Designed miniproteins, single chains, continued (2). Designs and how they scored, part 90

Each design is a single chain, and the fold is of that chain. pLDDT is the mean over its residues in the fold that is shown.

## One batch from the design tools (miniprotein)

Design m7121
Fold by ESMFold2-Fast:
Structure m7121 (fold): chain A 84 residues (1-84)
Amino acid sequence: SNIEKAKEILKEAIEKYKRGEITRDELARLFAEALELLGADPERLRKLVENKDLPGLARIAREAALRYPDISQDISEVLSLLQG
């Protein structure tokens, strides 16, 4: 399912970022890909990533976390990494 794919993307992205294998910009792109699978608007996500609009991404991510509690912890962890 799209939810399972989103969870896989988030978990892999978190692990790769913690190992220094991907940049913060790459983490943000993978985060947007996962949010798109959770029903967020692809065009809006693209613009937010291009503009490095972390507050905008965080708002969409919080909305997704409320709709999908099973992956809310993974979403919160990515947000923490992007803001740190």
Scores: mean pLDDT 88

Design m7122
Fold by ESMFold2-Fast:
Order: C-alpha cells, then structure tokens, then sequence
Structure m7122 (fold): chain A 78 residues (1-78)
C-alpha cells in the first residue's frame, strides 16, 4: 500500500540523515520522484521531508533533479 511505502521512505530518510550520507539522500530523492506507486501528494510530502533532513549538498542535488525533470521545485519543496 502507498501509505506503508511512504513510511518506508521516511525511515530510509531518517537513517541516511543520521548517518550524514549525502549520496543516499540524493538516491532516495531519485527513487521518490521515479516511484510509480507513490501519489503526487505523497511525493511532495516525502521530498519536503527529505529536503528538511538533508545536507546543503544533498539539497542542491535534489533541486537539480526536480528542475531537470521539469517539475516545479516550489510545488514539491514548499
């Protein structure tokens, strides 16, 4: 279920954030954007959560991924 999937992503984000793993945070952002099992609302919630828990370097990479995909960063990140 998408609700359980969203919870799994939050747990992955929490772990990567605690470990200061910038590359994993970037990889999680890509997974969220590309996951067909997440609703648009869930993607926005998870990407915002990821952004808030990310290093400055990871944030620049997340922003670049959204721009490259033609997504409105303001819509997805707040």
Amino acid sequence: MSEELAKEYKEKIDKASKENNTQELIDIAREIIDDPNLTEEQKKELLRYLWENSSVAARFAILAELIERGLDANEYLG
Scores: mean pLDDT 80

Design m7123
Fold by ESMFold2-Fast:
Structure m7123 (fold): chain A 107 residues (1-107)
Amino acid sequence: MEKIEKLKEEFEELKKNETDPRALQVIDELLKLLDNEEPIAIKVAEEILKLYKEYKDLSREETIDKLYEELNAPKEALEELLKKDPSIPRLTLIALAVQAHYGRELA
C-alpha cells in the first residue's frame, strides 16, 4: 500500500533534480511500471532506488563494479556503454543492471 506511494514520491523528487533526458526517461518508465502494480515491477523499482541511494557518491566505473559484485550484472556490456557514452547517467546504469537481473529490459 504505502510502498508504491513512497516509491512514486521518491522518483518524482529525483525527476525534479534531474536534467539528463536519459535519466528522465528511466524515471518516467519506472513511474509507469509502478502504475501497473505488477509485483516484480515494484521490486525492480524499489531495488533501483535503494542502489541509487547506496551508490550516490560513487563514480560510474565504481557503480558498475558494485552492480557486478551485488547483482552479477553484465559488467562488460555496462563498461562498453560507458565507453561509448561517458556521460551516461548513473541511474541508467543501475536501472539496466537491475532489470537485466530480473529478466526485464528497458523499453
Scores: mean pLDDT 78

Design m7124
Fold by ESMFold2-Fast:
Structure m7124 (fold): chain A 65 residues (1-65)
Amino acid sequence: SDSIMDQMRQMRDRAQTASPQDAQRIYDQAMQQVGNAMHTLDDDSLSRVMDVFNDLVTVVHQVQS
């Protein structure tokens, strides 16, 4: 759903300015939302969510470095 996509974009944006501890928390929340997306979204919507999730993972790794 659009709500999952909006949540993923918000988490990505929050991760950019987060502390390392908050970035880990955001990553954990994003993993849970990926699980929800796999059960609720069509393949095209899931692909778009995964693109944002991959950006989020990159940001989290950069913040934790």
Scores: mean pLDDT 83

Design m7125
Fold by ESMFold2-Fast:
Structure m7125 (fold): chain A 87 residues (1-87)
Amino acid sequence: MSERERLIREARSLIAMAEKLKERVEADETLSEEQKKEALELADRAIEHAERAIRLAEEGAPVEEVQKELTEAMAHLIEAQEIIDEA
């Protein structure tokens, strides 16, 4: 597997994790409306960064630019998870 193919696979995995997180947030009755909104917005931002990573990889952008978008996606996903853990 090429490095670029591996990064695309990682991005798809992050999107899947963010989608599951959104389902958990929407189903969680212990979270306030404000906590749900913040966690969903962070999960959506994680998806947007992961989708940009896929586009950059497909367009032949430098691996470093693809990794930067994946790092941003992971950071937002972690922040969304922390909101759930604080409830």
Scores: mean pLDDT 85

Design m7126
Fold by ESMFold2-Fast:
Formats: sequence, C-alpha cells, structure tokens
Structure m7126 (fold): chain A 50 residues (1-50)
Amino acid sequence: MKMTDAQKRSLLGELNTMRSSLTPEQYEKLVDAIENGSYQEAMDVLDEVI
C-alpha cells in the first residue's frame, strides 16, 4: 500500500525522537524507506534497526 504524506510525517517524527540511538547509516536508510518506500518497507527497516 502506498504510504500517505500523513503516515510519512508521523514516522519521520518518531524517527527524530530516536535519532540519537541510531547510527547515521541506519537513520539514512529509514529516511529513504519512509520517503520513497511503502509502509511495509519502512516497517521492515524499523524492525531491523530496533
């Protein structure tokens, strides 16, 4: 399912709160998945880094 702008904004907000716990590489990977991927792709990356 294509991610909505509201979903992207919500996930990016959550990502910003955990930014200090992520490596720069993990952060960029999550941002790319959220901006350019599907919701499922973003969740898969999130599961990998958490």
Scores: mean pLDDT 74

Design m7127
Fold by ESMFold2-Fast:
Structure m7127 (fold): chain A 77 residues (1-77)
Amino acid sequence: SMEELKKLAEEAAKKLKEEFEPLERQAVRTVITTGDTSPAEALRAEFEKRLRELAEEIAKKTGESVEVALKELRNAL
């Protein structure tokens, strides 16, 4: 159901934020102190990969499309 999808998306988005926020802070610090953007770029790629994987899992659990799950995940972020 859409309600179940939204709930799972909000829970997944919260966990993803908690996981990535400290990594984002370290990547930003690296850019500020060294000018090296490569950790931030790698982190962005990993974030997008995790987002797609979460969308696929939520779609499978709810019977909704991956596209809808991805949209709700991005909206919850």
Scores: mean pLDDT 86

Design m7128
Fold by ESMFold2-Fast:
Order: sequence, then structure tokens, then C-alpha cells
Structure m7128 (fold): chain A 90 residues (1-90)
Amino acid sequence: GPVPEAEIYEAFGLIYLALGKRDYEKGDFEGAVESYKKAIELFEKALEIEPSERTRQLLAEAYDNLAKVYEQLGKTEEAEKWRKKAEEVR
């Protein structure tokens, strides 16, 4: 096709990863959670279509960043869950 499907999902994942980082920096932790969860969904879709080390590392970064947001929200158990997922995909 004109554009690789996995590349499209990775590109949108990167956009949401950047939005999540921006929201986190400005203290919008709820917005950061939503954006990082979207990034995770998109990177998981990309990885299902084309397994790649790059996409795995991006997924791990999204998991780590989501865990960091949950720590800021005082949700320690959720933060540990997402940190563990990051380590498992590295």
C-alpha cells in the first residue's frame, strides 16, 4: 500500500507520547495518562503488525512514563504494574 500500516501506528504513537510528556510537564496528570495509554495502544498495534526493537523500546518508554504519572497521582500499585510491563518488553 502507499503507507506501511505499522509505520502509521508508530507515528501516531510518537505523537501521543509527545503529548503525554507535554501534559506531564504542565501538571496535567489526567491528560498525560490518557495520552500515554493511547501511545501504548498504538505501539502495541505497530508491534503486532511488525515486531521491531525500536517499537519495543518506544512501548517500554510509554509504560515507564505512565508509571511515573501514576506515582504523581499516589497510585503506587498501578505505577509498579506499568514499571513491570516496561521491564518485560525491554
Scores: mean pLDDT 88

Design m7129
Fold by ESMFold2-Fast:
Structure m7129 (fold): chain A 94 residues (1-94)
Amino acid sequence: SSMLEEALKKIEEAKKEIEEKAKKELSRTTDPQLQQQLKNSLDSILKALDEIEKELKENPTEENVKKAERFIKWAKDMFEKEVEEIREKEKELE
């Protein structure tokens, strides 16, 4: 279905966007503990997106499409918050 294809594409695009942002932030972060925190957050979010993608492929219902769309937004928002927290912690270390 076109709705399923669009939702799967949005998951793929969200993963790529989050990975690119993480790569950029990791290149700016010099503290090893903050780098580890960012890597752990990235890994956790990407694994959660993989689970939603799997669930959607196995059970491609309209409800699961909407669930995936809400989860993509949540994942992006959560990653933005983690990046902000890491930036504030960097300021405390300077």
Scores: mean pLDDT 86

Design m7130
Fold by ESMFold2-Fast:
Structure m7130 (fold): chain A 80 residues (1-80)
Amino acid sequence: GVEEILEELRRRAEAHPDEKVREEALKFLERVEEAIRRGDHEVPLEEIERMGREAERSGDMELAERAAVIRAARELVERA
């Protein structure tokens, strides 16, 4: 299930020798887990792609990060 995939990804992140890389990867995974809990994985792919293009065009880094988190959440649920 989704929790099993997240645990595997967390273990892989924790195995990285660079502490800063580990912290960033673990924070990203926490945001993905929260997005799944909020139901963001149900956002249509077309909307996620639109958000990403809008972020790239406007330079909105917060929107870009949100789009990436939602996309990851969707992909994890589809693989589970």
Scores: mean pLDDT 83

Design m7131
Fold by ESMFold2-Fast:
Structure m7131 (fold): chain A 61 residues (1-61)
Amino acid sequence: MSLKEKAEELFEKVKANASNLSAAELGEVIDNLVTVMDPSASEEEKEKALEKIEEIVKKAE
């Protein structure tokens, strides 16, 4: 799965679990999504941002 496809999948999971996330957790997800979508960010930075989003979503599931 490409980084873009992984980001899209995680974004769908965030939407599904948004009611289970605190305002602080939603803010953290948004900050990490901005990093994933930033064309100037390194692949390593994008992967770390995706891992953070996945961790938050898994705790909300």
Scores: mean pLDDT 77

Design m7132
Fold by ESMFold2-Fast:
Structure m7132 (fold): chain A 97 residues (1-97)
Amino acid sequence: SMDEELKEWMMTYAKLSEEDAEFILRLAKASGLSHEELLERMEFIKKHSKLSSDVKSLIMLGFFSEEFLKEMEERGIQTKEEVLDLFFERVQKIREK
């Protein structure tokens, strides 16, 4: 099934246990992510294999918009701390509008 393929993919590329991969997939679906959106997140993580496992998990949960993912790629962001810095920069810009 597509869910089994996504789970195997998360175990391979995000280095998650089977239990954690299943949990994250269930959370992502509960958050309203479509199968197509999950595949887009999968392709992003495949392209950026050096991202930390924590960041890969957050990407699969749909925590980041397409624009945010593009900024992460442009800046070479790999760690949770760098993700937080970018997130706070974006929040600050919204508040200053």
Scores: mean pLDDT 73

Design m7133
Fold by ESMFold2-Fast:
Structure m7133 (fold): chain A 78 residues (1-78)
Amino acid sequence: SLAAQWQAARDTLDAIVDSMPAEVQEALAEASRGLSPEEARALAVAVLDAYIGTLPPAQRAAVRAAVDTLLALQQQIE
């Protein structure tokens, strides 16, 4: 089902986010203070993208596949 595919892709991304150092997550929260929701989201995306760039090639490929799956499913839901 689409829900099962979405969940599998989400689980892949959640595993990557959970692998981020706590210090990076805390720094993001601190830097987000005083920002608008849109600016905070842009900062979060930039931080996540930079972190993904530090991962081994196999994990980067898995994250890209998961993102592509989520984007394709989001377009189908609209």
Scores: mean pLDDT 71

Design m7134
Fold by ESMFold2-Fast:
Structure m7134 (fold): chain A 89 residues (1-89)
Amino acid sequence: METRVVRAMATPTGPNLSVSLPLEVAPGERVRVSITLFGKEFKGKVTVQILPSGTLTVTVEAESEEDRKLIESLKGPVEAEVTVTLEPE
């Protein structure tokens, strides 16, 4: 198991956050992701997609009204701290 903390730009898309990570995942690895904005960890529904380029795209859907309101209040890309855990299957 390997845990990496990456700073990346998070882009608000309505009630969701999208983050693209320049991180390649080997075949058979499982990826777990958590996103922290302004010192607050988002505990919403996290969807991870691996693009053909090897780039990880992470989308977070807010579970609370407070988190949704925070995302919707963002006027553009913000710096996010993304914790990525890589595990072999």
Scores: mean pLDDT 71

Design m7135
Fold by ESMFold2-Fast:
Structure m7135 (fold): chain A 80 residues (1-80)
Amino acid sequence: EPSPLERLMERIGDIVTDLLEGRLSVEEAKARLKELVEEYEEITGDKELAERFLARIEAARTAEEVLAVAMEMMNEIERL
């Protein structure tokens, strides 16, 4: 059974795939990523990093900017 962090990685990856394939709008992807940041904070206790990701998601205006945040989140989880 996948760990909570592995499931979080899979869900972020799904958002990345759906954005690249044009299946999610920027606003839909931002909303989903914010929920995943909240789960990240609960799992890891890293409030500072979670707050920085939330701020970047809020500021994102394009799919490319949302994808950049999602990829950085996945990279941080892999380094845990």
Scores: mean pLDDT 84

Design m7136
Fold by ESMFold2-Fast:
Structure m7136 (fold): chain A 85 residues (1-85)
Amino acid sequence: MSSSELLRRLRDAKGLSQRELAEAVGVSQRTVSRIESGELIPSAETMRRMAEVLGVEASEAPGSGVGYISPEVREREMERLEAAE
């Protein structure tokens, strides 16, 4: 999976629009749209801020991809699954 696809999935899982993510990170909505399409290479600082807003920790390998929506959503789903059994 590309980083652009991962960013879009994490944003959607948080229920954020491109504008809301842009406001939270401090960039324009156009910048977020171009990053998600792969047209723009953001600064390392902008990428870190986006990851922080989306609740992604750098300690998880970006390429693992197994059952990965976001760390917070994943934890909630696992907690609900255990409570149901």
Scores: mean pLDDT 64

Design m7137
Fold by ESMFold2-Fast:
Structure m7137 (fold): chain A 94 residues (1-94)
Amino acid sequence: LDEELRRAIPSLPPDAQRAAEFLLEARRAAEAGDFDEAIGYLISAQAYLAQAGLLDEETEKLINEAIEALKAGDGKKALEHIDRLLRLVLEKVR
């Protein structure tokens, strides 16, 4: 995933690139235990996914599940949902 992200993100359309950058910040904050910060980044990512035309039922569900996991203190579950979101963003802009 990290190698694929490093190669793909710079070539994404601007709004999709911003969404991916906020998802990476959410991932970083969740790994650090900064769950409130991670939730803020997920909300920002959701806004840019909507602008990019990438906010569908599946991506919205994953964002909501990640936020709920963070609110419950389940960083591992939140990271799984964030990684799934990053993969889907890359898949949709191929």
Scores: mean pLDDT 84

Design m7138
Fold by ESMFold2-Fast:
Structure m7138 (fold): chain A 92 residues (1-92)
Amino acid sequence: MLEEIRELGERAVRHAEEAVRAVKAGDFEAMLEHLREAERAARELAEKVKEVLATSKDEALKEEAKKIVEETVRRIREILAPAAELIAKALE
């Protein structure tokens, strides 16, 4: 379960990184595709964590799942923060 949650988090982060790379290359179609994949992975991550929180009696497992979500969200925000500037520059 935690391994699946971690895999989904890493997939979301990887697609966010590829979206930024695509913007730098001027490939807005690839950017949109990677953003969609990042959203899909993040949604699946959120659903798995909600299931753990609702069904598990293991408090350590619940806290670890919460940390993975918080770290994934922080990493994605950090990756995508400069993307607005990169998009603006690419549209020049």
Scores: mean pLDDT 80

Design m7139
Fold by ESMFold2-Fast:
Structure m7139 (fold): chain A 105 residues (1-105)
Amino acid sequence: TQEQLQAQTQKLLAQIQSLLGQLSQLLQQAEASTDVAEQRALLDQASQLFDQISALFNQIQQIMQQLPPDQQAAVMQQLSALLSQYSNARRRYTALWDRLQAQEA
């Protein structure tokens, strides 16, 4: 039912928000670290969270195709905020990885 799809969408959005919080914490730890091995381990964990978040975004997009236009608009607004956070986290990840590579060169 549409009600079940809406409930599932809200659950997936909450899961993405939780994982983005964990991702932000790992990136903060990596940014504060001066140990190359610790930075690498934290970035590897962050990479796994990016994969999980990406999969959840894909699931929401599939569900959205079954929702009426007004509900799609509301979900898109929430997704826009989360995608902005994801993009920011990805930018931080790339900067940290580039710094790590430069230290090993």
Scores: mean pLDDT 87

Design m7140
Fold by ESMFold2-Fast:
Structure m7140 (fold): chain A 104 residues (1-104)
Amino acid sequence: AEEERLEAELKAYEEKFKAQVDKWLNDQIAKDPSKKEEYEKLAKQAIEAGVKRHRRMLRLRSEDPEAYERYELQREYFDALIKGTKDAVEFEKKLEELEKQRKA
């Protein structure tokens, strides 16, 4: 069924996104172990936000192709945020920029 397929795609995305965030998290902890708890909190928030946004995208793809195209641009930005981050400060700054752009 369509809903089953959407849920399967969401789970696949969650696994991939979690792997990207976990790699970033491990790199940050290796550089600054004293901030492990802060990095873990940011990683958890990023995963939760990314999964929720991806679920919306999957629904839009079925219901509204025009809105889906707009969402794809935001999703690319979310993926780039994780890959481009060097440390917690830069990650926080990019999260603030993303939230600002989402509201605009």
Scores: mean pLDDT 65

Design m7141
Fold by ESMFold2-Fast:
Structure m7141 (fold): chain A 99 residues (1-99)
Amino acid sequence: SDLDDDITLGVIEINLAVQRTVARHTSPAKLQAQQDAMGLDNSIATLQAQAASLDRQIATVEALLARRPSPRLQDLLADLRALRDATLAQIAALQAQKA
């Protein structure tokens, strides 16, 4: 239903806003300390789980766009794809450090 779609969209938008807030408040020094504490393998696994979650959210928004095209959904999809691409780039950088 339209209401169920609006609830699903609202949850995705809240999750994106939370991730953006965390990113803005995570200093490079804090990120490095977290990665050092976790180790490279655990950091890579955590980022891979985040990328998989973003892929599921992207698929959900793409399905909603196919049923109800809107600029709001297109903007959300672009934001989610940008965050996924940034996450994949971070994974690649950590994997390169392991080689």
Scores: mean pLDDT 82

Design m7142
Fold by ESMFold2-Fast:
Structure m7142 (fold): chain A 78 residues (1-78)
Amino acid sequence: SAAPKVFVLKGKIDKELVEKVIEIYLKLAGYDEKEIKEAIEVVNKRIEENGVDLKELFEILKYLLEEKLKAKVIFEEE
């Protein structure tokens, strides 16, 4: 189906939410489960080593999902 995908995310913008958004992005981009797992492990290590702004990273990932993969991301902060 060519219908746009909608993703509803809830909670706080933390490492776990960012990892989930990366997983969604890579799945929509056509990567397999093993490749996604390996990529998330690398990103997680980089976030821990470099002190990344998770809110800024979330907004960049949301932009890429909506503009490049034609998905819609709805975030409900709790």
Scores: mean pLDDT 79

Design m7143
Fold by ESMFold2-Fast:
Structure m7143 (fold): chain A 67 residues (1-67)
Amino acid sequence: SAEARAALRAAIEAIRAGDLEAAQRHLVKAVLFGSPEERAAARAAGRALHAGDLEGAIRHLQEGLAS
């Protein structure tokens, strides 16, 4: 959905800005309103953030946007 795609983009920008609380809120929105591919990307990014892998989180979100 357009809302989920906007949330994935907003999550990337929040991660780049170091605002991990905002990133987490955007990932929740992407899971709620996303396609299966967008939801999978948001969940993978969430796990990467929990592990401290900011670059991996951004990569997963970019892959979700490319789907």
Scores: mean pLDDT 87

Design m7144
Fold by ESMFold2-Fast:
Structure m7144 (fold): chain A 81 residues (1-81)
Amino acid sequence: KKREIILEALEEAAREAKKRHPELAEVIEGLVEAWRLAAEGRLEEAEELARELLERFPEEEIEEADRAIVEIGRRLVREKE
């Protein structure tokens, strides 16, 4: 169940990223929720949430949060494999 492993790693990465960057917690939570909605096939809701995040937060802050989650997530997936 590749998708479930990725989602689990994403949730773990989000928790770790929020601990390291508490100032980005709201952005991190929003990005994770958007990715979760997309993974469930709820693409319209995922796009709406992503658009809302782009309106509420600077693009640089969103990119920083995304990089943190992706980097941690990739490390966690490698550790599980």
Scores: mean pLDDT 75

Design m7145
Fold by ESMFold2-Fast:
Structure m7145 (fold): chain A 95 residues (1-95)
Amino acid sequence: MHLVLGVDVSPDSPDPEGVREAARRAAERMREEGLEVDVDVSFSAGVEATAPSTALVRVVGEDGEILEEAHLGGDAETLEKQIVELVRRAARKQE
């Protein structure tokens, strides 16, 4: 199973590097659990979400289908935990 974690960071986000780092840590954790996860982070895409959302996160399956999508906010630790949960949920849909 191959999953792509797409993260569209708002240009106006107060901590774009924190968001990118949270995504990388979440993907690393999922790889340690045996999932094949690639990360694609974009800073050119706008996030049309209400505060406190700082990123639009999508988990995409091998065929390009969006398995999970959420507007996420909070600090880097909160984002990492939320991304891990989205990836786990997406993986369960591919069983």
Scores: mean pLDDT 72

Design m7146
Fold by ESMFold2-Fast:
Structure m7146 (fold): chain A 103 residues (1-103)
Amino acid sequence: SLAYAEGTVRQVEGDVVVVTLQELDTDEKRLTLRMIVSDPSVPVKEEVTLTTPEEVKVIATTVALRDGEVVGEETDELVVKENQEVTAVFEVEDGKVKATIEV
C-alpha cells in the first residue's frame, strides 16, 4: 500500500509546540489531517488548504495533550470530490478543541 505522510513542528509559546500532520492513503481513499498541541492552555488556530487529487474522505482531527496525555480530541469528516479546494481549520481555545472541514 502507498501512504504519504508529511509533518511540521512549530513552537508557539514557551515550551508549547504544535505538530501538523498530513497523511494520504490511496488504497482507503483517505486524507488525514491532524493538529496536535502539547498544551491546551495556549490558544492556537491553524488552517491547512489543499486541492484533492482524487475523491477522498478527508478527516480533520485536533488533539490537545497535557503532560503527554490526550485531554481533548475533536474530529470532522467529509467526502470531497476530485479537484476541489478543501480547508481544514484546527482550533484550541480556553482548553477546548475544534476541527472543521470547509469546501
Scores: mean pLDDT 81

Design m7147
Fold by ESMFold2-Fast:
Structure m7147 (fold): chain A 65 residues (1-65)
Amino acid sequence: SIKKKALSIVIAYQIREPTLKVELKEVDGKLHVEATAETPEGLRAAEELKEELEKLGVEASVTVK
């Protein structure tokens, strides 16, 4: 399923960048992934994650704190 593929990608990115916080939400059958970055390295990882998820048809957003 798309959710399993998205989760596998998220886990891989969190292993590479432990500071990256990721939340998965499902609204009306649509999966949305929210990534929060607190470092420049986290931001790069979050942007790469967003691109990978969007290629899979999954909506993703990136927030910087």
Scores: mean pLDDT 82

Design m7148
Fold by ESMFold2-Fast:
Structure m7148 (fold): chain A 61 residues (1-61)
Amino acid sequence: MMAELSPEAQAAARAGRDLYLNGASYGEVQKEVFDRAASLSPAQQRRALLVGALEAEKARR
């Protein structure tokens, strides 16, 4: 859920979600999420990637 992320991580997760929904490559999604969350820890960057992917899956249902 987005609510458990910091605002910066939430923005990164939303960007990742939108890229996944538009059929972007994993490399493109990772680059965008990590760029937006560059000041965060690697664990938080990975969490943002995961949340973005889960939100994209939910949007397709």
Scores: mean pLDDT 77

Design m7149
Fold by ESMFold2-Fast:
Structure m7149 (fold): chain A 109 residues (1-109)
Amino acid sequence: MTEEEKEKLRKEISYLEEQIKENPNDADLYIQMARLYLKLGEYEKALEWIDKAEKIYGPDNPDVLILKAEVYLKLGKYEEALEFMQKALEIDPSNERAKELYEEAKKKL
């Protein structure tokens, strides 16, 4: 990732921070923030924002579970990533992204 791409992501983060101040209960904004930090490789920050989104959505939102699994895969925590993917697939068995990440995590074990 180039320094220009990182700068663009930092500007998107600043924009979302302002949107969250105006809309503090919009969980989709927290998910977008977590995805930007994941792209930056700032996994602990991504998890902080995922936790905020989970508090609004509740623990059984498939998008939150999938995003948690993506971060855990990047952290090398493959067993935990599989657990989040299994839970997401129990909620929505047709979720193609969850199936993809599940197979990726299995290959890393």
Scores: mean pLDDT 83

Design m7150
Fold by ESMFold2-Fast:
Order: structure tokens, then sequence, then C-alpha cells
Structure m7150 (fold): chain A 97 residues (1-97)
């Protein structure tokens, strides 16, 4: 379930790559790789949330510094996609507790 949610999030975010700078794309790729590794290793949700939050913050800073409206818009969309993923994962974890 969580792995399928991660795959869906990754596919949605990757569709936005053409609208991001190379540096922003690399920041997102590093974030997604770290989240994937944490999920594969069965790490707790709090670590996943932390990595996702820090990755999105880095992306938002880079997008704002670019002053490119399309990149800023895409970074905001990625923030929403990641937030929705974290909300869904948290709900699954609460049902298991």
Amino acid sequence: DIEELFKAMKEQIESLYPKLSKDSQETVQRMLKKIGDLLKNGEPFDKIRRVATLGVIALMIQAQQSKNKEEIKSALQINQIVSDFLRQVEQIEKQRA
C-alpha cells in the first residue's frame, strides 16, 4: 500500500521535471531516493516525514531564488503532492497502531 502510494507520488512529481531547473530536479531526485530507501528499510514514518519536509523546503527555496514563475508553480504543486502522500501514509500507520 505505502509502496504503491510512493510510486504514484514519484510518477506525478517526475511529470513536472521539464518545468524545473536542473538543480531543482536534482534536489527532488535526492529526496525521492532517500524516501524510497527509508520505505525499503522499514524506517518509521517520522523519518520519512522529516526527509520529505526538508526536501520540499530545499525545493521551495531554490524555486523562489530562480524567480521563474513556472518553476515556482511546479514547486508548489510538488509540495501539495508530497503533503498528500504524507497524509495518506500517516492514516495507514494510524490504522496499524
Scores: mean pLDDT 87

Design m7151
Fold by ESMFold2-Fast:
Structure m7151 (fold): chain A 91 residues (1-91)
Amino acid sequence: SVEEEFLKKVQQMVENATKKITEMLKKVGAPDSVIDKVTGKLKSESQALVDDTLANGLTEESAKKTLEEIEKLIEKAMNVWPQELGEELAS
């Protein structure tokens, strides 16, 4: 189904991003608490977008828009959130 393919694609994107973020942050010596905050925020915000899309009716257009918004969340999780949530890196 279109819904099954959409949900699978979202899951793959978020899981791949979570793995890359975890590997990146471990290489720079980030504590697990920072990694958990970044990956947890990515998962929760991605799920909120999925839930909103399904609640308003899944279409090809809304699916595409949601995937694009998740890509933007992944970019923020890789490039912005580690700096903002990196307060524990100094501890």
Scores: mean pLDDT 82

Design m7152
Fold by ESMFold2-Fast:
Structure m7152 (fold): chain A 72 residues (1-72)
Amino acid sequence: SMENIKKQIEKTVEAIRNAAKKMGLTDEQADELAEEARKRIENLLKQGKSPDEAIAEATREAFRRILELRQA
């Protein structure tokens, strides 16, 4: 259901925020990254990707971004 998809997205966004903080990003950077991930999932869903595909792609991109921010 759409409600279950929304809950899965929120769980994923929270996990990304927590991972960013554990990997040394500031609270502000972690919050911005989490919000970017939410928007990316929503955009991928609008493009017709499945929830699993959208979440996987957004999670991979978020991880890449965490590594970039840690190097800056």
Scores: mean pLDDT 86

Design m7153
Fold by ESMFold2-Fast:
Structure m7153 (fold): chain A 80 residues (1-80)
Amino acid sequence: MDELIDQIVESVKQLTPEQQIELFKKVKEWAEKNYSGEKREKLIKAADEAIQAVKDGNEEAFRQAVRKLVELIRAVVREE
């Protein structure tokens, strides 16, 4: 499971900063459309943290934010 998360993080790193922000905005829109309450809030917060890390150029914060976001998406999908 960790290997797949690492592969996703590396794939996202191949995108430009603009493409990374667009991806996280789409994740935020997906969360707003498909979830409510605490699940929505957690996903939106994680997506916003990832967007902020891209804007700040903080590579370490970016890696942590993407991993956290992927783990949250998997947890939320598995609860159904």
Scores: mean pLDDT 78

Design m7154
Fold by ESMFold2-Fast:
Structure m7154 (fold): chain A 78 residues (1-78)
Amino acid sequence: SALEQKMINTLTYSKNQLLSLAKQSKDPKVKQALLDAANFLDDLKQKLQDGSISPQEALQQTQQYLKSIASYLEKALS
């Protein structure tokens, strides 16, 4: 579907942005977190492309992952 293609394109774009930020990062922990996030998005993209997850499931997993990152940042900035 058009929505599925748009989601795949968005995941690809976001992954590439995270990889670029990782290359610029001098902090090993920040670099690793960005690489982990890029790998998560790539995994979702592959699962969407092979039909093993629905667009709704991909959105749900992305939301859960972002909540985990937000919790991590809250603790790191406290």
Scores: mean pLDDT 81

